# Ledger of designs, part 76: designed miniproteins, single chains, continued (2)

Each design is a single chain, and the fold is of that chain. pLDDT is the mean over its residues in the fold that is shown.

## One batch from the design tools (miniprotein)

Design m6619
Fold by ESMFold2-Fast:
Structure m6619 (fold): chain A 107 residues (1-107)
Amino acid sequence: MTDEDILALAEEIIAAAPDSPEAHAAILARTRVRLRRGALSREDLERLIAALQASSDPAFAELGRMLAEGVDEAEFDAFLAELLERYHAEELVEFLRRLRDAAYAFR
């Protein structure tokens, strides 16, 4: 249920404002769900690493660099979870709360 809600919400955010910081956070949240389910492909991982390394955000660039060093899947999951919580969890949660409040105004 929660994972399906995250995936659906991420698609709505990305569709509404694809180049926003909110869309970048949504992409990371969606990737975390796919990774946890074992649905993340190697091509998706390589593309994510390349995008992160090219990021102007120092936290994303560092994540990409660490992933490029060849951590295994379990370490990758731990790294992604830790870095998402450290740099984006509070902002993501606050954003999701605000988005839900806005959605309720229209539903």
Scores: mean pLDDT 58

Design m6620
Fold by ESMFold2-Fast:
Structure m6620 (fold): chain A 80 residues (1-80)
Amino acid sequence: RKEIERLLSRVRELIRQARQAFDQGHLDQAQALLDRAIELVNQVEKLARERHDLEAEIEAGALMTGLSMMRLSLERQQKK
């Protein structure tokens, strides 16, 4: 639980950094930060599932949905 909370906090921090990079026009940096956040969310989902932590599993799912939407928006900005 404590480890899952740390990972979730890290994911939220990466999302903030990705948003800042996107707003500054650093699209490649934003993409790398989003990819890193997605990796960590997948780790959270696996840990939550193994520990039967339904609350953490729901939170990870919500974060993954948000990350997927942000990545789609970023791809549209990168389309030549």
Scores: mean pLDDT 80

Design m6621
Fold by ESMFold2-Fast:
Structure m6621 (fold): chain A 66 residues (1-66)
Amino acid sequence: NNMTLLKNNLTNNTINDINNNYTKLGDELSKQAEKTYGPDMGQSMRDSMHKLGKDESNKKKKEIDS
C-alpha cells in the first residue's frame, strides 16, 4: 500500500515537474521570440514548448509504468 502510494506520488510529481518546466521555458522563450520576431512567433514557440512538455511527460510515464 505505502509502496504503491509512493510510486504514484513520485510518478505524478515527475510528470508535473516536466510539464511545469516546459510551460515556464515556453513562456520565457515565447517572450524573447515575441520581442525579436513578433507575437505570432511568440505564440508558436509557446505552443510548441507546451506540446513538447506534454509529449515528454507522457513518454516518462510510459517508461515508469513499463
Scores: mean pLDDT 80

Design m6622
Fold by ESMFold2-Fast:
Structure m6622 (fold): chain A 90 residues (1-90)
Amino acid sequence: ELREAVRRVLEKLKEVAEKLGKMEELEKQKRELMFLYYKEVKKLPEEKARELAEKATEDELIEILTELLAREGITAEDLEASLEKFEAKE
């Protein structure tokens, strides 16, 4: 299931960010992605897109990532393969 794979990716990103002391950078990246989604995909005004990105919950981020990845034809298998490759680096 793609949504579950996305959740696992985010959990791994948090784990790595905590180990590297980069939680603040991860939060900025998440907000940036949400902002671009609302602005470019939903075509909302920049001000409204920024407000929605700042208020967005983790569940909303998972939904957005799942929809975007599905539109690009990315599957749960693709995400699992990416996680395995990332784990192998350590």
Scores: mean pLDDT 76

Design m6623
Fold by ESMFold2-Fast:
Order: structure tokens, then sequence, then C-alpha cells
Structure m6623 (fold): chain A 110 residues (1-110)
């Protein structure tokens, strides 16, 4: 989406292509989203978390999923920030879908 590119330019974030995997069509669908990237050392942790939230929201919207519950975990270790989001959602036809999104950002100079 154009919105993701605009956010990356605004925050000067570089992302590797996101990995999206889905389980086989079944009674309890699961979607795993993983993204890795580099962020400028000048960005605050709050700005990085906000970027990750917006990115996750864009993925969920693109998949047509309605969020019922959200859990967020943030881990900071040295120059690496890992964000883990778990969403309980409903598809457009009312089926439960669990989405797990993991973002790993490394702080870099410049």
Amino acid sequence: AEEIRALMEKYQITLEPAEVTTDEPGLAPRIDVRARGEVPKSLSEEEIIEFARRLADLFLAAMGLRVLRREEEVEVKGNTITLRFVYETLSGDGRPVTVRATFEFVKVEV
C-alpha cells in the first residue's frame, strides 16, 4: 500500500520483504506475519512502536479482518527492538482468525 511506503519514508525505516504464512484452510485459521528492518538510531522507541502498530493495522485491514482483542509485547535488547502482537479477529464471513505479527528492528547509524 502507498501508506506503508509513506510511513517508511517518514520514519526513514528500511524493511525486508514481510513474510506472511497461513495454515491450511480449516476450523481455526492462523496467520503469521514477520517483518525485519533497520531504523535510524535517532528514532525513539515510542516512534518505532507506533510505526509497527500502523504497519500491523494496515496488514489487518488489507486482509479484511476485524480486531476483537489485541495483545502487545515489546522487548528491547541493546540496539534491537522486537515487537510481538497477537490479534483475535473475525473474517468478513464471521470466522475466527488469529493473527500473530512479529517485528524486529535494529537501530543503525545514519
Scores: mean pLDDT 74

Design m6624
Fold by ESMFold2-Fast:
Structure m6624 (fold): chain A 73 residues (1-73)
Amino acid sequence: VSRDQAQQAIDTARQGGDMADSLGRTDEAAQSYQLVDQAEQALSQGDLDSAYQYASQASDISGDAVARALNDS
């Protein structure tokens, strides 16, 4: 994983969290934001693999929340 890849993953995760929050999935958005914070800490320490992993987990949580929000009546 490169620093640019880790940063892009973090940026994507932030956007996912914002969308989940805007759709009323506040708990999942909060979980996603915590993982984004962990990813940013890992990135600042040069741990690119952990940064990418945390960001990917954040995107999975927010992405699932968004999909469920759009599918729920």
Scores: mean pLDDT 82

Design m6625
Fold by ESMFold2-Fast:
Structure m6625 (fold): chain A 79 residues (1-79)
Amino acid sequence: MSVEEIKEKFLKEMAVLAQDQPAVLAELKRLSKVSDEDIESLKEQAERVLAAAKEGLSGEALARAEAVHEEFIAALDKA
């Protein structure tokens, strides 16, 4: 999977989980502007997305957001 595909999957899955969370959507928009060649900045921005999700989400929705984040970081490490 390309970094572009990994990024698109993360943006799509996280937006579904946090569609009513403006703070998370703002951090996702920032991540969408990070270069696919800048893996370190993608990881840093994904941590900001997760931090916003932890403030707005709870229970199973938060657990799914954490899993989506973990999958994203793991996929970037293999790219």
Scores: mean pLDDT 85

Design m6626
Fold by ESMFold2-Fast:
Structure m6626 (fold): chain A 62 residues (1-62)
Amino acid sequence: MRKVPEEHVERVLLALHAAREPLSVRQLAEMTGLSQAATSAALRTLVARGEAVEVDGRYALA
């Protein structure tokens, strides 16, 4: 996806900052109120920017 709403990216980033452990897409969607698809798109954007990492199907701050 080329364009992900920056609001979604910021919301997911804040949820990762609040998290104490790597979280699944489902857990992040529940924390942010976003759909799993929107959460996944935001996470892919954060990983591409080097702000998040994927670890065994879960996501954490880089």
Scores: mean pLDDT 81

Design m6627
Fold by ESMFold2-Fast:
Structure m6627 (fold): chain A 64 residues (1-64)
Amino acid sequence: SFKDKLDELIKKTDIKDPEKLEEANSARDHLVALVERQQYSQEQQDQMLANFERFLKGLKKESE
């Protein structure tokens, strides 16, 4: 599912800071709610995943 893909990205990024990890989980929940409420194309979902991965890398950098 879309949520499973977001969860995999969070796990792969390995954010050590609990506060930044909570921010990542909050962003995941927001994106899941958007996709469930609105009909997004696969291309739009792929773009959301790419944007989320960049966001997670930023959070990891801020925690180091």
Scores: mean pLDDT 82

Design m6628
Fold by ESMFold2-Fast:
Structure m6628 (fold): chain A 119 residues (1-119)
Amino acid sequence: MADELLDEVIRHAREAAEYSRLGAEAAQKGDGNKAAEYFTMAAEHSRRAAEVARKLAELTGDPEAEQLAILSEHVAEVFRKSAEAAKKGDYEKMAKYSTAGARLARIVADQAEALRARR
């Protein structure tokens, strides 16, 4: 059901935001490798959100579902850049990308929840 796909988008977007928070905490403790692992997990969840949103767009023709897919793909790329920066010890770029990614992941969750509420 389309509702089940929206619930999956919401879950993955929330998981991406949570892994981003864990990554920032690991970086604050000086563990760049652990931070990179968490940001990689955040990117994977955002990629999963994009796949599910794309499936919803294909099934419904809803342009809002297409926008969720595009935004989620962008969020995944932002978290990949954060993970790469963490591996290189570039904590300023890591913080910039992870903060942007976390904000965008929350926007994906909020938009998916709003779309879910209208069905």
Scores: mean pLDDT 89

Design m6629
Fold by ESMFold2-Fast:
Structure m6629 (fold): chain A 60 residues (1-60)
Amino acid sequence: SRLDRLRAAAEAVGLGAEADEMIARIEAETDPLKRAQLETALALRIAGAAFDQGLEMPET
């Protein structure tokens, strides 16, 4: 699933614990549009961490 990819991507950039908290919020959200916004926010956070560390962007 996309959440599995986001979790793996977050782990690769050292954000595993932060991603676990965000994913719990995403799974608790009943509005699919709000869930998509939270997933996008997490993906952008991961992208920023990868950029700051000089890593290739993982698939999100």
Scores: mean pLDDT 84

Design m6630
Fold by ESMFold2-Fast:
Structure m6630 (fold): chain A 97 residues (1-97)
Amino acid sequence: GSKELLEKVKESADEAVEAAKNGDVEKLEKSGKEIIKGIMELIDRGDLKSALEAIDYALEKLDEGIKLTTDKEAKLLLEIYRGLVLILRGLAKLIYG
């Protein structure tokens, strides 16, 4: 359900911060993809409340990862995924606002 999907997005966002701290680019890419897929599925389900909660949490965690990472590739990936989450936020507001 949407609750399990929201919790999975939050868990993936937490994993992205941990991967960023460790310079684990492969784990960061996997976590970033999971965040985007989860948010997209919440939007597709019409659960705007859960989608916006997932978006807000992901943005906070991606910003944390950007500040904590010393790896150039990890920082670029975090900035890309942050940009994608912002696009999804705009899309959710356009569809349901």
Scores: mean pLDDT 88

Design m6631
Fold by ESMFold2-Fast:
Structure m6631 (fold): chain A 88 residues (1-88)
Amino acid sequence: MIKLEIKSSDMKEILKEQIKAIEEAIKKNKKLEITITVSGKSNGRELKDVEIPIKTETIEQLETEKEILEERLEALEKIEEKKKKEEE
């Protein structure tokens, strides 16, 4: 089992680290357990660190999760590129 803790407020960084961990788990043919800690601010109140546990037990589940995360990363990159063009 590969265990990974990701602590970041940057969603793009979180997605990249998750994809990397999944690729390593697939390569090693091992089960993966990821804990994500997200800190942020909601409606003017500071949120305490929130842990989101992700547990993936089969290679098929790992491959599916990787595909979903890659699609989310691509979507975020497109939004970021559009925002950059609007700030010119």
Scores: mean pLDDT 64

Design m6632
Fold by ESMFold2-Fast:
Parts: sequence; C-alpha cells; structure tokens
Structure m6632 (fold): chain A 63 residues (1-63)
Amino acid sequence: MLEGEELLKAIGDATKGKSGPKVKEAIKQLEKMFNLEVDGVADEKVLEAARTFLEMIERDPEK
C-alpha cells in the first residue's frame, strides 16, 4: 500500500499520463477511496478522482 509522499507522487504521475507499478497501485487505491471499480486502469473517473484528491491535499497541507 502506498502512503504519504509516494502516494502523492504516483497520483501526480497518473494525472500526467505516466505508467508504472506504483502508478497502477495508486490508481487502485484511489478506486477504493472513491468507491469505483478496482481495475487499476486510469479511466476518466479515476483521473477525475485523482485531480480531486490532489486539489484537496494542495488546499489543506497538513492542518
């Protein structure tokens, strides 16, 4: 399971169209968090969830 900086980096990489084992793991983790189908594929819904997650983190850095 990815967490902290590794998760954020992998999610960021996914939104930039990058691929790799860590990116796929981060996609599956996002799918679980947003109640999406867990397939490890960066579809439209997963990319939208990734952007939402990154926006939340950028707006509220460790308060």
Scores: mean pLDDT 73

Design m6633
Fold by ESMFold2-Fast:
Structure m6633 (fold): chain A 93 residues (1-93)
Amino acid sequence: SIEELLARGEALIAEGEAAYAAGKYEEAYRKFFEAEVTYTMVLMREPDNERARARADIADLYAEAALAAIKGEPELAAEYKAKAEAARAALAA
C-alpha cells in the first residue's frame, strides 16, 4: 500500500540518520538512497502526491550529504544535511 511505502521510507531515513551520526557514511548513503527509491515508487502510482515528492527530495538531500562525506567534503556534506533537516522540519510544521 501507499501508506506502507511512506512508512518504509520514513524508517529508512531514520536508519540513515543513525548511520550518518555514527560516521558510517556508506551505510547512510545506501539507506537514504533506498528511501528515495521507496518514495519514487509512490510517485509512480500517484504522480501528484506532493507529500511523497517532498519526502523524495528530502531523501535525495540526505543521500547527497552522505555522498559528500564519503568523498571527504565535510563542508558540502553539512550544507546538504542542513537543507534536508530544514525541509523535513518544514514538512512536519
Scores: mean pLDDT 88

Design m6634
Fold by ESMFold2-Fast:
Structure m6634 (fold): chain A 81 residues (1-81)
Amino acid sequence: METVIVPVRNEAEKLKEILEELSKDPSVHVVVIDAQSEDGSTKVIEEARKEGLNVELIQVPDEEAARELMLRRMRELEEAR
């Protein structure tokens, strides 16, 4: 199973394109790290889930927290290989 980490802040359109591409692979697990987006990114994630994508949403207070969490998750995934 492949894990893909996607940081996002107010880029719902770009997020939608990424999730649509990733939804073509049923074995992918997507982790979206959202830094308080207000542009409908949550709805994009809900739609992707309806299409069968295994997507997890993690909400963080700001972009710096998103960056730190992304780096931590990437390190955990690398060490688990």
Scores: mean pLDDT 76

Design m6635
Fold by ESMFold2-Fast:
Structure m6635 (fold): chain A 94 residues (1-94)
Amino acid sequence: MSSELEEAKKKAEEIKERAVEQVRQLALQLPAWYRETGSVEETLARFEQALQQLLDDSHAELRKILPSEEMYEKAAAELDAALAKTLEELALGK
């Protein structure tokens, strides 16, 4: 039904926005983690592990709420692109 599709699309956008914000929050932890570890490699490994968990959780939520495979694939690709852009902006110090 159209109302169910509109609700699903709204929730997908909320999941995407929440994931981007969570990545930014994880990045804010990097200086504290570096002070604790004293190692860039350990700090980055911890960040990558947290990022992968965030991606897995977000993809699982999208799969639960979106009624079609096509909508899920599109939303997952848009999420991946948004996170890649956010990571690039953080790496560039913008």
Scores: mean pLDDT 80

Design m6636
Fold by ESMFold2-Fast:
Structure m6636 (fold): chain A 72 residues (1-72)
Amino acid sequence: SLKERLLKGAEIDREAYELNLARYEEYQALAEQYRAQGDEARARALYRKAAQYYTAASINRAGAEFNLELAK
């Protein structure tokens, strides 16, 4: 049914959100470690990578919320 497909889509987006959020947290923590060591160039590159994962997570969260709302 349409409802089953929307719920499955929301599940996929939720899983992608959780994965991308975990990657964001890992790169954010790694960036802070390099910053503390004075390696500002590497820290900046890792902060940028973290920001990319956060953007991907936000897109996936929005997709999950949209599919769940349509399934109501």
Scores: mean pLDDT 90

Design m6637
Fold by ESMFold2-Fast:
Structure m6637 (fold): chain A 78 residues (1-78)
Amino acid sequence: SAADEAKAKALLQEADELVKKGYDYIEQGKFDEARELFKKAAQLYIEAYKLLGDSEGVKRAQLFEEHNLKMIDLLEKA
């Protein structure tokens, strides 16, 4: 529905802003704060893609969380 599309767009925008803030925290060495933002962003992406009926988007959002948390683990150890 148009209402679901509008809600999905709002969730995607919120998720994108959390991702940007998460990268800023990585640059500052605030790895735990970055992890929490990426986890929240992934949840918002999953909800948005579910509203859109985009099963591929849901899978990509799940992998997004896993890959970014692994990236942060590697950066923290470097």
Scores: mean pLDDT 89

Design m6638
Fold by ESMFold2-Fast:
Structure m6638 (fold): chain A 71 residues (1-71)
Amino acid sequence: SRSRLETLRAYAEGLMKERGLTSGEELRFLDLETGEELNSLEEVLEYVESTPDEDVRIASFEGIDLLKEAE
């Protein structure tokens, strides 16, 4: 949903600011359901927008569940 996209975007932007990152391409994410790596913020946002809210399972590469921590 758009609400989850905005929450995830805000969390990612906060994380970038905290870590001194200048590009969303420096963020790496993991699909917790498939185990596939998502290599850009844009790819993550497209995934969240196209996936039903109950099926969204995503974390940072370090295992931080982004939607659980951001909500």
Scores: mean pLDDT 60

Design m6639
Fold by ESMFold2-Fast:
Structure m6639 (fold): chain A 98 residues (1-98)
Amino acid sequence: METLRELLSIASNLPSSQAALGLELFDQKDYKEAIELYERALKSAPKSSLNGFLHRNLGQSYFRLGDYDNAIRHFQQAIDLGDTRARANLDAVRQKIA
């Protein structure tokens, strides 16, 4: 019986480890819990090269929850940080709300 608390206790304070655990939760469709981990990773290293990746995955998690406004915001931030893969994600959200 693994809870988010137990998963967080084994995750290091390193942003890369928090991002990896967030991806595992996303794959399990635990999108709210994935968002919490991605946001923790952003707070742990606000100038990290991972920030584009983190914003893209935050956008995907919000998109899966139907929160299109937050999804668009995070995909745009990912693009601005150099994660050009987020352009396809942004187009997918725009198609959903069209």
Scores: mean pLDDT 78

Design m6640
Fold by ESMFold2-Fast:
Structure m6640 (fold): chain A 66 residues (1-66)
Amino acid sequence: MIEEYFKKGEELLKKENLSKEELEEAGRLYETVVVLHSTRGINDELYKKALEKAQEIKKKLDELEK
C-alpha cells in the first residue's frame, strides 16, 4: 500500500545516524509514493507530504554530491 512506503521513509528519517545510502532509500520511498499517486490517484494528503519529503531529501543528497 502507498501508506507503507511513506511510513518506511518516515522510520528511516527517525534514525540518528543516517548514511547516504539510507537517505537515498528514504528519498526513493517518498518518490514511490509520488509516482503511485500520479498513476493510481490515491491519498492526496500522503502525496503532498511525500512530495515535500522527497524534495527535502533531494536537497540533502545534492549537498553530499561532489
Scores: mean pLDDT 75

Design m6641
Fold by ESMFold2-Fast:
Structure m6641 (fold): chain A 62 residues (1-62)
Amino acid sequence: ANTETGRRAYEAAKAGDAEGMNEAARAAGGVDLSDDQIAIAMKAAAEGNGSGVAAVVGAASA
Protein backbone atom coordinates (compact mmCIF):
# COMPACT_ATOMS: atom_id res chain seq x y z
CA ALA A 1 0.00 0.00 0.00
CA ASN A 2 1.07 3.59 -0.64
CA THR A 3 0.44 6.89 1.20
CA GLU A 4 -2.85 7.50 -0.68
CA THR A 5 -4.21 4.12 0.46
CA GLY A 6 -3.17 5.02 4.00
CA ARG A 7 -5.00 8.36 3.84
CA ARG A 8 -8.23 6.69 2.66
CA ALA A 9 -7.93 4.08 5.40
CA TYR A 10 -7.34 6.87 7.94
CA GLU A 11 -10.54 8.64 6.83
CA ALA A 12 -12.50 5.39 7.16
CA ALA A 13 -10.94 4.63 10.57
CA LYS A 14 -11.76 8.15 11.79
CA ALA A 15 -15.38 7.54 10.77
CA GLY A 16 -15.40 4.10 12.46
CA ASP A 17 -15.91 2.50 9.03
CA ALA A 18 -14.22 -0.92 9.09
CA GLU A 19 -15.73 -1.77 5.67
CA GLY A 20 -14.19 1.37 4.16
CA MET A 21 -10.78 0.41 5.53
CA ASN A 22 -11.05 -3.06 3.99
CA GLU A 23 -12.17 -1.59 0.65
CA ALA A 24 -9.12 0.72 0.64
CA ALA A 25 -6.81 -2.25 1.33
CA ARG A 26 -8.45 -4.35 -1.41
CA ALA A 27 -8.21 -1.49 -3.92
CA ALA A 28 -4.43 -1.45 -3.31
CA GLY A 29 -4.23 -5.20 -4.06
CA GLY A 30 -4.04 -6.18 -0.39
CA VAL A 31 -6.09 -8.54 1.77
CA ASP A 32 -8.84 -7.84 4.28
CA LEU A 33 -7.66 -6.46 7.60
CA SER A 34 -8.11 -8.70 10.64
CA ASP A 35 -10.44 -7.58 13.45
CA ASP A 36 -7.31 -6.91 15.53
CA GLN A 37 -5.76 -4.71 12.79
CA ILE A 38 -9.05 -2.81 12.38
CA ALA A 39 -9.17 -2.15 16.14
CA ILE A 40 -5.54 -0.95 16.17
CA ALA A 41 -6.16 1.31 13.15
CA MET A 42 -9.31 2.82 14.68
CA LYS A 43 -7.46 3.52 17.93
CA ALA A 44 -4.57 5.14 16.01
CA ALA A 45 -7.05 7.30 14.04
CA ALA A 46 -8.83 8.36 17.26
CA GLU A 47 -5.41 9.52 18.55
CA GLY A 48 -4.77 11.44 15.28
CA ASN A 49 -2.03 8.99 14.27
CA GLY A 50 -2.38 8.71 10.49
CA SER A 51 1.05 7.06 10.19
CA GLY A 52 -0.11 4.29 12.53
CA VAL A 53 -3.19 3.65 10.38
CA ALA A 54 -1.03 3.64 7.22
CA ALA A 55 1.40 1.15 8.82
CA VAL A 56 -1.43 -1.31 9.64
CA VAL A 57 -2.89 -1.10 6.10
CA GLY A 58 0.59 -1.27 4.53
CA ALA A 59 1.42 -4.47 6.43
CA ALA A 60 -1.82 -6.09 5.14
CA SER A 61 -0.89 -5.11 1.55
CA ALA A 62 2.78 -6.15 1.68
Scores: mean pLDDT 72

Design m6642
Fold by ESMFold2-Fast:
Structure m6642 (fold): chain A 90 residues (1-90)
Amino acid sequence: DAFERQLALLEELGLRDLAAELREAYAGADWARLAELLLRARAIKNAATITEEELAHARALAPQIAAEAERNISEELDLLPPEMQEAIRA
């Protein structure tokens, strides 16, 4: 999964705390925080500066991201075998 590959890359770069925060936000369904942390992770990988405007925009999109993620997760999980769904939730 793209998310797991992104976390692995952050850990390899020594950004374990950021990777842990991303995983915690995802597990807790804190989509506003997840959007903010993903923007930070992108900026680090691209050596870019995150602006206050970009952070505000990411947070403003959190309800939309949450709705899309909930829909996509539901659709994706329904396609997976039960044992794999349990592994993802663990």
Scores: mean pLDDT 61

Design m6643
Fold by ESMFold2-Fast:
Structure m6643 (fold): chain A 95 residues (1-95)
Amino acid sequence: EEEERKRRLLQDYIDVIKAAGDGAATFAAEGVVSPEALRRAQASIDGIKAIADYARELVPEGKEEVDKAYKESLDNVERQYQAAVEAFRRALEAA
C-alpha cells in the first residue's frame, strides 16, 4: 500500500515531466525565429530539471524512471529545435 502510493506519486511526476517536455519542445522550435520563445524553452528545461531533482529526492527508488523521462524530454526538445533550424536553413537557401 505504501509502495503503491509512492509508485502513483512517481508516475504523477513522470507525467508532469513529459507534459513540460512537450511544451519546452514547442517553444524550442519557435525559438529559431523568436528570442522570447527561446527564453521560454530554457525556463521550461530548467523547470523540468527541478521537477526531476525533486522526484528523485521524494522517491529515490524511482531514480531510473525519472532519469529516463528527463532524458527523453531533453532529447525531444533537441530534435524539435534541430528540425526547426534545418527547415529555416533550407527556406533561406531556396529564397
Scores: mean pLDDT 84

Design m6644
Fold by ESMFold2-Fast:
Structure m6644 (fold): chain A 73 residues (1-73)
Amino acid sequence: GAAAIRTTALSAARLAAGETAPLSGEQAGNAVLLVGQVGAISAEAGRAAADRLREAGGKWTAEQVADAVVEAG
């Protein structure tokens, strides 16, 4: 369910940037791609969401990245 996807994404995002550091769009995209690769969302959804985050750039919290994964899945 969405809660399990969000938990997996939050863990991936924190691993990518460290627990308190904001993520770049590239780091956020890499975290989302990893969530797709481990099967929490489809690989296609993971790639699409990763591309969107990379294109948007900026800085992201781990929670914002997790929410983006839930929207993609």
Scores: mean pLDDT 74

Design m6645
Fold by ESMFold2-Fast:
Structure m6645 (fold): chain A 71 residues (1-71)
Amino acid sequence: SLSDEERVQRALANVETLSEMFRTLLRLPEELLPLVKEVLTQLIEEEGIAFLDKPLSEQARLLRERIAERL
């Protein structure tokens, strides 16, 4: 099993893939991919495992709200 720190580091290492997944899930245009990546990285760095332990729907909601604040 991965430790909490290993799960966080793996998410950060795969942030580009995760950002594309969330961009598609949220139905955002390609032009917003850099913003999705920035915000997702920030959420993972700020909340760590607490963010990754949230249901995918809650992760997507938080990401969408923070992206909306930047637009």
Scores: mean pLDDT 87

Design m6646
Fold by ESMFold2-Fast:
Structure m6646 (fold): chain A 85 residues (1-85)
Amino acid sequence: MLVLSSDENMHQIGLFERDIEGLKTEISQITDPEKRKKLEELIKKLEELVEKAREAVRNGDNEKATQYILEAQKVLKEALDVVSS
């Protein structure tokens, strides 16, 4: 089972924050209201998971932080699939 260090978890969090800002920029270009709504919901879920991962790192719970990072990775993939469709 994959467990990242605090530094590795924090590095992944930083990458997600960058990806979230990119997705927010992409939303401004989406004209389909259903696609935009779905992407907004996925971005919100991704932001919540990233915040939970950050809190877990602060509490020294690297296993829980890694679990949130893996969940965030799945949500990010779904968001990118929406943008690409």
Scores: mean pLDDT 85

Design m6647
Fold by ESMFold2-Fast:
Structure m6647 (fold): chain A 100 residues (1-100)
Amino acid sequence: SRKAVFSEEAEKLMEEMVAKVKEELKPLAEEAKKRGDLILVAALEEASKTGRMEYVTHAEVIVEMRRLAEEGRSDLVQEVEEMIERGVPWEEILEYIKEK
């Protein structure tokens, strides 16, 4: 079936993506460790093992939300929580936080 052909191609692509992500994220994980950013370290290690970049983006959103809360930006934290509840993609949420 077409699904079987697609699955074989997808598996090969996933192997290539995992190898690429592992090498590209290695220096970022070391810098995160130096900063004591344990959430980002965990996300980068998981992305390196699985090739799933969404773990990194999700962790970055959580780290930014904590920073905003520490800065007294409870208004923006609430807006981000509402975006998460509405199912807005993590990449769009992260961009929104950076643009304010």
Scores: mean pLDDT 68

Design m6648
Fold by ESMFold2-Fast:
Structure m6648 (fold): chain A 100 residues (1-100)
Amino acid sequence: HMTFEEKIAKIENIVFDEISKYLESNPNLTKEEIDKKLDFLRQKLEELRDRVSDAIAAGATPEEVRNIIIEETRKIAKELGVPDSVIDEIIQKINEVFEE
């Protein structure tokens, strides 16, 4: 059984791994562009972690935290040029972790 903190860490790893995989598999991106996009992703995931921590400290419910994570993940992925099909797969995996 996973704690809520462990669920958040697992989700962060899923988001990073799936977006990284997509970026690294994109033949239209140079290594320098991929490295820059991965740095942006790391920064945005740190900002998301801080926002989630602040929300929990303010009394946010698990459902409210899920919605924050989903909204920000969609925004980050879209900014990075990730297609909707890949974003939807990532969101499905996030939902699966919350349902555990």
Scores: mean pLDDT 87

Design m6649
Fold by ESMFold2-Fast:
Structure m6649 (fold): chain A 94 residues (1-94)
Amino acid sequence: SLAELVEELKEKLEELLEFAKKNGLEDVARKVEEAIETLEKEPEDVRAIVAKLAEVYFAAADVLDTLSEEDKKKLQELLSELMELAKRIAELAR
């Protein structure tokens, strides 16, 4: 269901937020916080949710080359999971 996917997405965003804060990724942390706020205020607005996830993805992509190989792999894994959830949410809205 959409509600179950939104809950799973929120958990993954909170995991990414913790990672971003631990690694000093201020722009990523800000975009993740904005995405979480969108999920809490407008959980049925799939278009807004997908748009905020795109902002998170691009902010994270901009900092990949600044990270250690270990942290880069962890970030790429988290982004892959978020993109798969975004795809599933978008498919349910059609």
Scores: mean pLDDT 84

Design m6650
Fold by ESMFold2-Fast:
Structure m6650 (fold): chain A 69 residues (1-69)
Amino acid sequence: MITEEEKRRVIEEAERLAKQMGLELSEEHKRFAIETADKLVAQGWSIEDAIRAAAQEVALKLQKEKLGL
């Protein structure tokens, strides 16, 4: 399980990517990002790679939702 500081870092990176795309994160997207990062760390990913991957996953989810996919 990732720390509270690491959870904040995941949310900050996801929000940074969302803002670059002109999109906003819902509370559900923030939870999804945290859960994704936690699962990746549990699978042996480094925290840095897990944060990046989780943020990219939520950013892609936001883009697909905006495009009606």
Scores: mean pLDDT 83

Design m6651
Fold by ESMFold2-Fast:
Structure m6651 (fold): chain A 71 residues (1-71)
Amino acid sequence: GEVVVEVELEGVPEEIKKKAEAIKEEFLKYAPPNTYLKLYIEFDENGKSLKARLEAEVDGEHLSKEGPLAA
């Protein structure tokens, strides 16, 4: 089956962006077939996390989670 991993990063410092891409590549390498993963992370201009949203579908099962990353 097809494996799809999408990442959307907004307002993210370059170091965080590189880490997110490395994690995505690692996940993609070990993901089972028929996996869809979309990660959206929003940061402010100071690199402080504002929101994260994860959408995942694995073997026809779907889950979605969204929440603030700031404490």
Scores: mean pLDDT 63

Design m6652
Fold by ESMFold2-Fast:
Structure m6652 (fold): chain A 68 residues (1-68)
Amino acid sequence: SEELEERARRALLEVGLTEEEAEEAIEAAKAGDLDKVEKILLKGVLNGGDPAVAREAAALLKQIAEEA
């Protein structure tokens, strides 16, 4: 779980999200709020983030949600 959170945080920051937005996405995933996760990732992509990195982050966040 901690390893998944660290990997997700790195991917979210690489997309161009702030540390606060990355934390919010991880907490949303832990709560099973995948709609909020998708909205945060979309914001990153719309601000110029790499969609491939965002897809990696989405997969990691989904795994966090499934393990929570």
Scores: mean pLDDT 84

Design m6653
Fold by ESMFold2-Fast:
Structure m6653 (fold): chain A 106 residues (1-106)
Amino acid sequence: SEKEEKIKELIRERSELERKASEAAKKGDAEKTKELVEEIIKLTQEIFDVKKEELSGLDAEIEDGVAAISVASLKVSTSNSIKNKDFDKLAKTLEELSKRLESLAE
C-alpha cells in the first residue's frame, strides 16, 4: 500500500539520521548530536502519525504511548550523555537503533 511505502521511507530517513547522530556523538559534538536527535524525534512523530491513520480507538492510543515513551527515553539519554560527557554509550545506542530500523525498512 502507499502508506506502507511511506512508512518504509520515513523509517529509512530515521535510520540515516540515527547513523549521523551516532557519528556526531562518537566525535563528542554535543550541539550536532542534540540537533540530529531533535530531527529523529520529529521523524519518529511523523512515522507514528502515519501509522495512526490506519488505526482507531485503543490501538491508536497505544501507538501514541509507544511514540511518547521512545521520544522521552531518547531525550533523557541524550541529555544525560551531554551532562556527563558520556557519548560512547549514546553513540552505540543510536547505531543499534539505526541498524534495527534499516532491517525493518526492508
Scores: mean pLDDT 73

